# Designed miniproteins, single chains: the designs that were tried, part 13

Each design is a single chain, and the fold is of that chain. pLDDT is the mean over its residues in the fold that is shown.

## One batch from the design tools (miniprotein)

Design m425
Fold by ESMFold2-Fast:
Structure m425 (fold): chain A 99 residues (1-99)
Amino acid sequence: DPAALERALAEVRAALEEIRQEEIETAKLSPEQIKELDAVVDGVLAALARDPEALLLAAGLLRRSDREGRRSLVATLIVGYENGDILGTLRQSEKNRNK
């Protein structure tokens, strides 16, 4: 469903932007650090746009998350992106939450 994928991508983008803004303000990031963070955020979103299964799982986890859960999910997305396996990293995170 293209409309469901578009909504899921918008929800994940909003969560990434919220955490990005919080990190910039709390850690007082330099322009260089902001550029690096923006590159990672763009990379995560591009990878999720190419992986509908990972995107829908991420959006579903986000909808069930409180504030701390959203921060943890964003960290999981970044780690999965850096490891080249967002879906597998999300699946492992979901298993750890159910244990």
Scores: mean pLDDT 81

Design m426
Fold by ESMFold2-Fast:
Structure m426 (fold): chain A 95 residues (1-95)
Amino acid sequence: YDALYRPDPLLAALLRSAGMTADTYTLTEILNAVFALLDSGELAEEIRDPVSGAVIAYRLKPDSPLRKILGVDELGASDLEGLIERLLKHSTRVP
C-alpha cells in the first residue's frame, strides 16, 4: 500500500527504537521495522519448531512497546493479517 500512516505515541516509540523518526510511514515501512525488531530479539523471543528449527512464533516481552500495541503475549510467525490489523489500530491514515 502507498498510503501513509501517522503512528500514535506507542507505535512511534516502537518505530523510533528501530531508528525511524519520520512523522508518517507506509505500511511496508512499518512492517519492515517491526520484523527487524522481532528478528533482533530485543522485543520478543523466537519460538522454533523443535524438528525443523524454523521460527513458528514470537513470544513478546511483557514490557515491550510491541506487546502493549498488540495486546497479546505471543504472535504467530505467519499471522501477518493480525499483526497489520493491530498496528493500524495505533495509526491514523493520512488522506
Scores: mean pLDDT 78

Design m427
Fold by ESMFold2-Fast:
Structure m427 (fold): chain A 70 residues (1-70)
Amino acid sequence: SSRDRIIDELVELEQRAQELFEQNRDNPEKRRKLIQIGAEIGVLQLAIYYDAVSDAEAQKKLDALKKQID
């Protein structure tokens, strides 16, 4: 389902954020941004779990998070 794809992509994005955090040990500003992105991923995962967001809104938020992660 579209819901399952969004959930899977959020897990992959969370893993990517963790990898970038480890790679940026000497960059506190980038690390702070990555912590914030990780928190936003967690909030979206909770919103999906509690059916507090539509598939279309979840996809839009996922796309925005993907754009922010670099």
Scores: mean pLDDT 88

Design m428
Fold by ESMFold2-Fast:
Structure m428 (fold): chain A 104 residues (1-104)
Amino acid sequence: MDAVQAVLETAGEVARLAREAGNTEKARILEEGLQRAVRLAAEGDYDGAIRAVAEGLKEAFPELADLVDRLEEAALAGDTEAARRYGEELVEGARQLLEKERRS
């Protein structure tokens, strides 16, 4: 459960950053992934919830796909500490990408 929570929190924070940056398309992709993940978790499919979030993150930020894959692997293994670490790196990476788009 803790690793699933870390993944959901990461996606929620990245979605918020996309909304704040005015990137409504990326925010929507992430919010749709989160909605699917919450439904799967409610059904007891925690692995499905992790995969749904990872798919949304890779669709919104393909440049961060390697970090998303590491987050997914850590979360599926139940490694909450690694999932949180990769989640923090993902949030920072997303912030930097959104800021770069704002400057271009």
Scores: mean pLDDT 86

Design m429
Fold by ESMFold2-Fast:
Structure m429 (fold): chain A 92 residues (1-92)
Amino acid sequence: PLSVEELAERVHAHLLGLLRRFAALPREEQEAVIASVRDEAAASSDPAESAELARLADLAEAAAAGAPEAELEARARALAEEVARREAEERA
């Protein structure tokens, strides 16, 4: 089975790919994506999903504001580790 660390690395790589695509979007589209993710977080009945979507929206907002790559990578890693932990708990 995939370890929590291996799952976290896979999720982290995926998030970095999403951030690169997001950074290429026009500002108006970036703002629309952030608003959509925040709406999904607010609509979720699962507190864990709501919290993860809120963190994803915060990460996208930081990227849109021009945060340094090192900060974005660190934030993406923290989110990936949280997602991996939850996924591992659900499989137990």
Scores: mean pLDDT 83

Design m430
Fold by ESMFold2-Fast:
Structure m430 (fold): chain A 94 residues (1-94)
Amino acid sequence: MNMTLDDVASGLALAAILEARGFYHAAGSAYNGAMSNLVDTLGLSWEQANRIYSELLPLAEEAVKKVQANPSVDNYVKAFEELTRRAKELIRRL
C-alpha cells in the first residue's frame, strides 16, 4: 500500500534528520511514531524496524553534513525528500 508507505517513510526520514542535527528530543518523538507505524500498520517486527532506521541514520548524517556546507531551507527539503525515498526502498526490500 504505497500511500501508507509514504507516510511511514517520511516519519523515519524526519526522525533520522532530527537525530543527525542533534535534536534528540524531537527525533525520539518522530522515531517512536515511525516505529509504531512500521510495527502496527505494516506488520514488521521491532528488529526489522530498527534495522531500517539503523541503515537510514548514516545516510541522514551524510545528507545533513552536505546541507551544513550550503545551508538553506531548500537544501534541507531536498535532503528530507531523498531520505524519504531511501526509507521507502529499505522497507520494500523486506
Scores: mean pLDDT 80

Design m431
Fold by ESMFold2-Fast:
Structure m431 (fold): chain A 102 residues (1-102)
Amino acid sequence: MAFKPFSPEELAAIDELQAAVDKVLKENPDVDREEMRLHVERILMDAVAVREGLIPYEEARKRIHEIVDEFAEKYGLSEEQKEEIRALFDRLLDLAVKEREK
């Protein structure tokens, strides 16, 4: 096969990420929903690229953390919300690396 399908663990992590994004949007009405969607889509593409061996884990993680930090600063997200989102993306990247090594 040219690529592997998402594992049940990866799908669960994506579902948790979607729930966290929905919570942030509900609690922060000033957030641009389309900007949030585009950032989430870019982050998911980076996770897929790590899994396919197209980009290094460290490069993807740095980019994702920079996006989360800039977004949190722009919209005034709490440190707790920022840390929760970062942890979910880190988990998604860790699962992507694990699937690549199988």
Scores: mean pLDDT 76

Design m432
Fold by ESMFold2-Fast:
Structure m432 (fold): chain A 72 residues (1-72)
Amino acid sequence: MEEAEKYFEKAKRYLKEGKKDQAIVAYSNAALKYLEAGDREKAREVIEEMAKALGLTPEQAEAMYRALEDVA
């Protein structure tokens, strides 16, 4: 939980700074840590927030979630 929250906070900070590439990496790490912890709902929320912030489609968000779920 603490590691996932740390990455999620870092991702939001990078996004505010305009560092989109770093934000994507941090969001992905946060979602992966939530999946590893068994918190699928929170992992999905993280990916949805990233997708909304970056202008991704719901289909792209779902694909990213599935990819991370496969490695968790």
Scores: mean pLDDT 80

Design m433
Fold by ESMFold2-Fast:
Structure m433 (fold): chain A 93 residues (1-93)
Amino acid sequence: MEEALRKALSTLPKEALKEFKEIIDEGIKNRNVDEALQKLVELARKVGNTFLEAVFESLLRAPLTDEQKLAFLERVKKILDEVAKENYPELLE
């Protein structure tokens, strides 16, 4: 999962990666996990990334607690921040 997720995130253009980062950061900050996941599904669909769309849609539909979904978003954030550091370090400022 993590390697496939890193690979998918690495294919995104800078503006798309920035928008994913903003949605994830806000979702973690305000703990509104289902709203964040809905926005992530919509963004993945808009940018044509079927893998990311499937991942976020699966998580949204999963019978998990908000805490479990937040833990997943925090793992995605870690991978996304690593990708941003390598490809677009200005996004971490």
Scores: mean pLDDT 83

Design m434
Fold by ESMFold2-Fast:
Structure m434 (fold): chain A 72 residues (1-72)
Amino acid sequence: MEVGALVRTDAGGVGGARLLDFDGKTGKIVATGADGEAEGEAVLTDEKTGKAELRGPDRAVAGRGTLYLTGG
């Protein structure tokens, strides 16, 4: 099993914080929140800050927060 970077983000769109898992090999992300789960893909857009652009074909993580990829 592959272990990616784990990031907590504040999902301002659906009340509360979400736990965001980011797999650096596949670019897949999984977010869980009070309202359920969402799966998508992330592309790193700013390497200095660890900011990632969230996008997915069918299901994208819709939320707002600062994503920091912590050290693997």
Scores: mean pLDDT 42

Design m435
Fold by ESMFold2-Fast:
Structure m435 (fold): chain A 73 residues (1-73)
Amino acid sequence: SLEELLEEGRRLIERLEQAIRDRAPPEELERIIQELDEVLDKAFALDPDNPEVLELARRGARAILEAFRLLEE
């Protein structure tokens, strides 16, 4: 369901943000990014106009960008 995808996405974003703070290994960051990307794709497929989906995508994009900056360090 969309609700389950939104909850999963929020958990993945929080996990990614924590992994960035902890300077987790590249393979861990890449794994979380892949899982988050899959969840966002599924959420957009169900309801692309939902404000919660758009906010999740915005937060996810910011976290992913921050992770890539760490990976390029």
Scores: mean pLDDT 84

Design m436
Fold by ESMFold2-Fast:
Structure m436 (fold): chain A 78 residues (1-78)
Amino acid sequence: RVEEIAERLREDPFDAEALALVAEAYAVIGDDEMAERYLAMADTSDPALAARVRERIAAGELELSEEEARELIKLIEE
């Protein structure tokens, strides 16, 4: 699943859904600065989606496990 998200960003760097999932991954590992950065990028493409993901992060309703979050971050940083 995380490889699919990384692939989507390689095909479309403005994919708001993929950017929002990367923000969620950073939030899961506690990197709030990077989470906000990626949410801001998602917001430029789809403000409504970015707002919904911000609400899910604030509520603690995260879809990614800590392991998945770390794997996704590794894929996008390399």
Scores: mean pLDDT 78

Design m437
Fold by ESMFold2-Fast:
Structure m437 (fold): chain A 65 residues (1-65)
Amino acid sequence: SEEERERDVQRLIRLAQRYLDELGDVDDPLEAEGRASRGIPATKGVGANGTANALAIRELAEERE
């Protein structure tokens, strides 16, 4: 189906862009700074947003004592 094809194409494009960015090191210093801020070559950093909030609250509770 075209929908599946388009999703595959989009995924491929993103993969290619990521690969090209890594291969070319960096084209723009501004973009490189943004990526460095995100922590490239960082491990996964997504999915822990909820846990991060719980951790912050926990730290505050412990320090309160």
Scores: mean pLDDT 55

Design m438
Fold by ESMFold2-Fast:
Structure m438 (fold): chain A 60 residues (1-60)
Amino acid sequence: LPLSSLSVDELRERRREAMRVASDYSLALQKKPSPELMEELQRSSGLVAELLREIRRREA
């Protein structure tokens, strides 16, 4: 589903989920650094930023 079709509550929940995923990758990198995990962390962090931007756009 495109972000524009989601409610603000759904966007908030997806952002919370993406933040937890990013945290998990960050912890995994602390145990064993790998380029693949860094790519996944960067992707998850990007999604968190995108979701926050959409939430702010609707609340502004």
Scores: mean pLDDT 80

Design m439
Fold by ESMFold2-Fast:
Structure m439 (fold): chain A 82 residues (1-82)
Amino acid sequence: MVELEVAENGYLYVKVTNPDGKKVRLRVYADGKLLFESDSPEVLIPAPLVLEPGKHKVRAEAIDAETGEVLDEAEIELDTSK
């Protein structure tokens, strides 16, 4: 349901596929801190511009907007030191 990809330029692409038509909120965390929250199912985050240089653990959660239930989650490590 939630997809995390690091583009070759270091940008983080986050996409939520919602086949059931539920209203979904997207939350993105870097090193356990909330980095971004959106009601959009698709976000491109310029990680090298918003995170300090170095290695970071990024976690994305797809949350049911009506219930607050976590529907899916994905985690990835990226390096912004360029």
Scores: mean pLDDT 76

Design m440
Fold by ESMFold2-Fast:
Structure m440 (fold): chain A 59 residues (1-59)
Amino acid sequence: AKEKIERIKKQGELMKEAWASAGIDFEYEVKQVSETEAEVTLKVNGEELKFKIDLSKLE
């Protein structure tokens, strides 16, 4: 779980940096809601998207 959350955060930071270079406001939040599930919130130029990830199926 921890290792998988760290990988998601690393990808989020890379995307934030890349999109910032293009002038796009990108924010993300990853919250572990159970042992096998995390909720990801993406905010792109003020638009919010939420989805759930099954941590048991991630590398």
Scores: mean pLDDT 74

Design m441
Fold by ESMFold2-Fast:
Structure m441 (fold): chain A 90 residues (1-90)
Amino acid sequence: GPPVTVEVEADIPLDLTPEEAERFAKRLQEDALKAIRSVPGVLEAKVEARAEGNTVHFKGTVVADSPEAARKAREAFAQVMARHVREALN
């Protein structure tokens, strides 16, 4: 069938300095892209994370060859996000 496009967005308010938020955004962007691209059936992935004050804005776009690959890509992103948020809050 035709490729499936999935978009994910998140705004993450964190009790971090602007410099720490910028580091968080960069690491999240890099780790999320690697995790999503590791999913079989992902054809294209683009992720952007930007710090604005103490909030990190995330936007990801994934093109997958199937709904199942799109679901697994979303799950991979959710796992990376949960790990980074947990580490930032400890």
Scores: mean pLDDT 84

Design m442
Fold by ESMFold2-Fast:
Structure m442 (fold): chain A 93 residues (1-93)
Amino acid sequence: SSEEFKKLLEEGNDIEVFRRMGEIAKRELERGDYEGARLTLSVSRSVSKQKGYTNAAKYLGKALDAVEAGDLESAKKYLDEAVKEYEKELKKK
């Protein structure tokens, strides 16, 4: 649930939460599970915004838009960019 994701981030598990999110979303996209991918990306974007990972959240939003458009290859590329931006923003702290 979204509350479980919030608790994991509050406990300092940001890296594990984002890694798990990336693995789940990529698997869902590879399976063509549009509904699952939408939910995973939407929750991850919400959490990223809440924690101030602004650039990662922007790319997660682009990935979500690509899923809605049926462009799974672009969705995967934007997901990879979100992970990169997360790592950059984490290093800036």
Scores: mean pLDDT 75

Design m443
Fold by ESMFold2-Fast:
Structure m443 (fold): chain A 75 residues (1-75)
Amino acid sequence: MASDEDIEAAIARTREAAAAGELDPELAELYVRMLEALRAGDREALAEAARELGRLLGEDPEEVEEAALALAEKL
């Protein structure tokens, strides 16, 4: 089960990595948006953010969307 605590820890870790220069800040904000959508149970917002992340990374947007939704079901 995805808990607010687990998701908050993931958000904090993502922002920490961005602050340390390990992640591009724009990329980090997309990760945070996906995690916030997970907390809200907003699958549509999660799917949209995941597709945008896929496009930014040069990955298949549909594959990234599917992976994000599958992860949400496991959490």
Scores: mean pLDDT 75

Design m444
Fold by ESMFold2-Fast:
Structure m444 (fold): chain A 69 residues (1-69)
Amino acid sequence: VEEAFKLGFEGGMSGTVDAGRQAGYEGGKKPGGIEGANAHSLGGTLGWMFAGNPDAALAASVGAYEGGK
């Protein structure tokens, strides 16, 4: 959960859709599945606020749910 949040935050701050989606996928794959995906999505949202890129935050959320399967 904590590491998933960190990966999401880093992905969002990078400001790239590709990095956000990949980071989301890795975060979602970790133990905690759905909880990890939710933590990653929150991290991505905060990262987006720093980068000013909503597309990266959205990509992180999509990746997290795909990885959580």
Scores: mean pLDDT 59

Design m445
Fold by ESMFold2-Fast:
Structure m445 (fold): chain A 94 residues (1-94)
Amino acid sequence: SSMEEMEREIRRALARTLRDRTVAAVEELLGKLEEMAKASKTKEEMERTIKIIEGVIQALEALRAEETDPEVRAALARAIERLKEMKAELQKKL
């Protein structure tokens, strides 16, 4: 399924973000999550995407707590805020 493929790509992008800790990796991860949110058309797909967003928020909040690079910290903060907004938008459609 295309949703399963998107989930796999998000998991790879998250692993890369946790490993590389760069602004570019954070932005790529956010972009993939935005694509998955846009592709979520059914209630089941939206609920699945919400759970993935929740897991990513937790991982990025943990990373932000340990991050010393101010540019990466700022990128993480922006990504977390945008993910929370996307989650709220999806929940509003349910």
Scores: mean pLDDT 90

Design m446
Fold by ESMFold2-Fast:
Structure m446 (fold): chain A 71 residues (1-71)
Amino acid sequence: ASTIEEVLTTLRDIIVKQSLLGLYSLGVELGQAFPESEQANLQRLIQSLKLTPDKQQALLDGFKVGLQNRP
């Protein structure tokens, strides 16, 4: 299975050009697909992507919502 690092690395060029809504939606999908334990790793990986603060926050907010919507 792909790790969250592999997903973010593979999609890097798309992610840096993505809208806030698009990053939020990606965050929700990641939160549904990956465990809560990956949240700290996600924050570290976002820093490596050099996203703006608003884009970082959108992805993290989406991740939290995705975690809450897991069955």
Scores: mean pLDDT 79

Design m447
Fold by ESMFold2-Fast:
Structure m447 (fold): chain A 82 residues (1-82)
Amino acid sequence: ATAEEKAEAKAKELMEKKGVSEALAQAAKEADILAAKVAANPEIDQEKAIEELLEKLRELYEEKKDEEIKKIIEELEKWKKE
């Protein structure tokens, strides 16, 4: 299975098993895809990849207004600073 297929399956499990919102599950999927890309290619521009993910999450937060997405954004901003 591709990293995207695995991330999609995990997002569905989070929604079905943990009662996670669709927006939060989608945010988790994006984060898992990024983590898989970084793990597969350490030469990838990690800062740029994280910045692109942050932009997607900020857009998702503006559309869905889910406060849990805001928490994910804050965690990724911490990761970018480390």
Scores: mean pLDDT 72

Design m448
Fold by ESMFold2-Fast:
Structure m448 (fold): chain A 97 residues (1-97)
Amino acid sequence: SAEKAAKKAEVEAALELARRLAKEGIELAAQLADAALSAAVKAEVEETLERAERHAAEALAAIDAGDEKAYREHVARLVGQILRLVGLIEDVRLALA
């Protein structure tokens, strides 16, 4: 139960990070002068967050099922979406500089 609780806390912390990054990305994209580019970046941030939330949910389900392979696969995909959100934020910051 302690290992299961720790794994859930890690997934929940990663999901909270993804949500915070998505919020930052949307707020930065709103500062872009090009309205079409702003809308496109916001859509990509929202789609990336939706994928992160899906993989977090699947990782949590895998923990409950004792499916170690599915847990690892969905955690890796969740981390991939977090890295994509960081990249989107960096690209917007460069466009605003």
Scores: mean pLDDT 91

Design m449
Fold by ESMFold2-Fast:
Structure m449 (fold): chain A 68 residues (1-68)
Amino acid sequence: GAGDAARAGALAGGADAVGAEGAGKGPQSTENLGSPHLAGGAAAMGARDGGADAAGVRQAYENGKTGA
């Protein structure tokens, strides 16, 4: 799902395990709103907070959006 995709993207971008977990939880919270962009945005914010670089944040956004 979007949470798993966001977590994988955050890890690929260099986020630690805790930051990647946070990235995964973001899309899960927003999936019920029916917006892929909202899920992607939550994933990107979680990845950024977890220490991912710009490429990792973007990948988390795209993965979160696609998984929603």
Scores: mean pLDDT 59

Design m450
Fold by ESMFold2-Fast:
Structure m450 (fold): chain A 74 residues (1-74)
Amino acid sequence: SMEEELKKIEEEIRALKEKMRKGEMTPDEGRELTILQELANEMVKLQKDPSLSEAEIKARLEERRKKLEELFEK
């Protein structure tokens, strides 16, 4: 489940990087790429803590996503 979530994020990152390579990336897609990379890094860090449940990791990732989206709000 957590491994599938990480793979899904990595696949979205790859798709966005492909758009960036082609010069087709919008500013909104650039922000989403940054958010997804931050979430992938956080997920890897949280997975190293054996005391955290999958539900706790998901809750922390959701909160981090909200904070990152707020930082990019105009």
Scores: mean pLDDT 82

Design m451
Fold by ESMFold2-Fast:
Structure m451 (fold): chain A 65 residues (1-65)
Amino acid sequence: MTDEECQKFIHDYNTFKENGGDLCSDPEYCELLVKHLEKKLKECTNASVETKEQFQKIIDELKAK
């Protein structure tokens, strides 16, 4: 994934969260989503350190639920 693709995901997630969305309302879906995001983070090899840290923060927040 490009830095722009990773940043778009971060932006879309933050927008969803700001509008009161909760991606972890379904525990089964949340677990699948975390696995999907961990795979996507590994694909963000060309992304900046800041982008990777923001992406990891999203994963950590979802795993905490």
Scores: mean pLDDT 73

Design m452
Fold by ESMFold2-Fast:
Formats: sequence, structure tokens, C-alpha cells
Structure m452 (fold): chain A 90 residues (1-90)
Amino acid sequence: MKEEELEFLEKIAIDKIEETPEEKLGSFVDSFLESMKDYLVEELGVPEEEAEKLAEKFRERAEPLVKKKDKKGLIEAVREFFEEAKKLVS
């Protein structure tokens, strides 16, 4: 089911944050948003405008966390992203 797929991707994203050096957290955010926007639109059928809004909201929340090198905060932001994404596919 689409919700189970999102839960799996959330776990992968969290693991990747834990493996990513602090100086590369910004690059992680950019890659994450590009991949997730594409996945939501192409694989899950989310309207492009809704995927864009979710991506922008995540970017704004992630920016201060990346500057602080706050991996735990970024993991929480990723969890919030997937919680909102699940609502779009329900």
C-alpha cells in the first residue's frame, strides 16, 4: 500500500541522515526533496502543486537545522514530511 511505501522510504531517509557527514546535510536535503517530489508525483500520483508545497515547507523547516548541523532535528523534520505525505495519498 502507498502508506507502507512511504514508511519504508522514511526509514531509508533517516538512515541516510545518520550516515551523512554534517557538512553534507545541505546536499542531503536537496537530493531528498528532488527524489521525494519526483516519487510523490510519478509513483504515488500526488498533484505536482501539492508535492511542491510539501517540498517547500520541508525546505523552510530544514534550513535552520542544516545550519545548526542538527541531525536529530532533521530526522524529526523528515518524519513530519512523511506524516504529511501520507495524508496526501489517503
Scores: mean pLDDT 84

Design m453
Fold by ESMFold2-Fast:
Structure m453 (fold): chain A 72 residues (1-72)
Amino acid sequence: GHRAAASILGSALASAREAGRPLSREQAENAAKAIEDAGDKEAAEALRKAMEESPDGRVTEAQLEELLRKFG
């Protein structure tokens, strides 16, 4: 299951919402590493792909919601 990914992505989404801005590249990279370290390579790679699709490596609330819909 994707329980670790759902928890980590949920926390990332909450942080982005509180800040009122996209998740920074550093925050997204830390989240992806935490998901991978939890054993969820598929969810970690999906988050890294979202970062790659962004010109500055930032991940939007909409992208985080989509990832949670897929892995939550």
Scores: mean pLDDT 83

Design m454
Fold by ESMFold2-Fast:
Structure m454 (fold): chain A 66 residues (1-66)
Amino acid sequence: SLEEIEALLRPILGARARSAAAFLARNPGDLDDVETLTEFLVSLFDVPAERREALREALRRIREAL
């Protein structure tokens, strides 16, 4: 669900987690390539380098939940 996706992203993206969750709900096929999606979201939301791995792991968990 959108709420579950937001919950997984909140520790990494904070207030931006809702926007990211909405994007993923509209574009579930992007989860087929977690590496490319991670770099896209890092650029889009200006995610700090130290959170990149946490974001990639959250995206893998979202893929497994869908």
Scores: mean pLDDT 82

Design m455
Fold by ESMFold2-Fast:
Structure m455 (fold): chain A 65 residues (1-65)
Amino acid sequence: SAIDRVRELARKYLAGEISGLELAAELRRLLESGEVTADQVREALIAAGLSEREADGAVALAQQL
């Protein structure tokens, strides 16, 4: 599911495998697909271990790309 993909991306980011920019670019693609909302992405990122600040920043950057 799109939410499982968000969690996978969050884990890769926390492990240092992808940058914040790469995370945001992938989140943008998921948001554009219509399968997931910005609120769902935010909550999934926080649930996966990102801080509220990191999650809000990633969603904001994704929406600006």
Scores: mean pLDDT 88

Design m456
Fold by ESMFold2-Fast:
Structure m456 (fold): chain A 78 residues (1-78)
Amino acid sequence: KKEDLDVIKEILKALEDHIEAYLEKAKSKEEIEALRKSIEEGKDTLIEQAKETIGEEAAKLVREFLEEMLKKIDEKLK
């Protein structure tokens, strides 16, 4: 349902805000690398949970979101 996808989008926006706040407060490269590793290790599980709970469209949104977050983190590590 579109309603479920809108809820996922709201959750992902809140998560983006939290990730950005974490990156702003991070004092060391190691803290940023720890966040990257956590997202990378959790990525497949989160995508699978979204797929099983809501469906393929939610899984795509979560995948695209996590890939975008990893890209932002990689820019911070340069």
Scores: mean pLDDT 81

Design m457
Fold by ESMFold2-Fast:
Structure m457 (fold): chain A 66 residues (1-66)
Amino acid sequence: SAATRAAAIAALRALPDDASAEEILGVLQSLPLPRELAERARALIAANPDASGRELKERLVALLRE
């Protein structure tokens, strides 16, 4: 839902820019995201192992805004 996506964006923005991939993934897994969106988010994190927390957050917010 739009409300769940907004909550996910807010939760990601509340994390520090140096947040780990595990911390970011944990926050997303705590939210009732649609299965397809949750899988896409997980795949994005797994595909970018060298990305900073800031870069992962920016990419995930863009994904959640679709």
Scores: mean pLDDT 82

Design m458
Fold by ESMFold2-Fast:
Structure m458 (fold): chain A 89 residues (1-89)
Amino acid sequence: VTEVLVELPAAKKDGEVLTATVTVPAGDKIEVLLYEEKDGKLSLYGRGVNVTLHEPFEVAPGKTYVTVTATFTVSSSLKKVYARGISYA
């Protein structure tokens, strides 16, 4: 299992759509999760929808990665948000 964490722009209002782009090793399953940071801790906000796996690419011989885009519709303003991409091998 390989995880990457990427900071996203702040959400300003209810109904705003955040787009996350994460690049992870190609795997059997890929998830994209949204986290909100409150008081120095990360809390799971939700799971990405409209998850799109873009064309895989080699970063080095035998090392294949994929860029994944996912969207999140938020129900409030969020100041500190992170997308976590998880690749399962």
Scores: mean pLDDT 82

Design m459
Fold by ESMFold2-Fast:
Structure m459 (fold): chain A 74 residues (1-74)
Amino acid sequence: ADELTEEIIEALRALADKYPQLREELEKVIGLVKERRFEEAAELLETLSQKLTDTEAQAELMKIAGKVREAARL
């Protein structure tokens, strides 16, 4: 696995620890990233961000989605 993929997985796990209410959805994203389904992973993160009212959580999700989009372009 490339280093960027591992960084994304670590960031998603850290986010799940910070926001336990998002854990189940973030574990689904981690599964997609491990399968190299980066477009689906980014879309799920973006969709999850749209459902939240917490601006800080939205910003963190969108930041990780950006990294996933970057991995998809490789």
Scores: mean pLDDT 81

Design m460
Fold by ESMFold2-Fast:
Structure m460 (fold): chain A 86 residues (1-86)
Amino acid sequence: MKKEVEELAEKAKEGDEEALEKLLLIAGEYVQKGDHESAIEVLKKIAEVAKEKKDVELLLGVAGALKSLGEDELAEEIEKIAKELE
């Protein structure tokens, strides 16, 4: 899992949209299974991709997902990064 997520994140940073879609699907699967810890780890990787691409909308989406999982402090940090990129 961790190696696959890292490899997908690196490809997504290079502009591979399929790699980003796979990361989003993996995060969604962990949420559906109730594996919030794994979902949070994947969402953190998606946030790294969004920061590299300067994708404010994706950063805000990740922050919203993290808030839904109870990670309010981490979500606020990501929202701050999104505001700094505007």
Scores: mean pLDDT 83

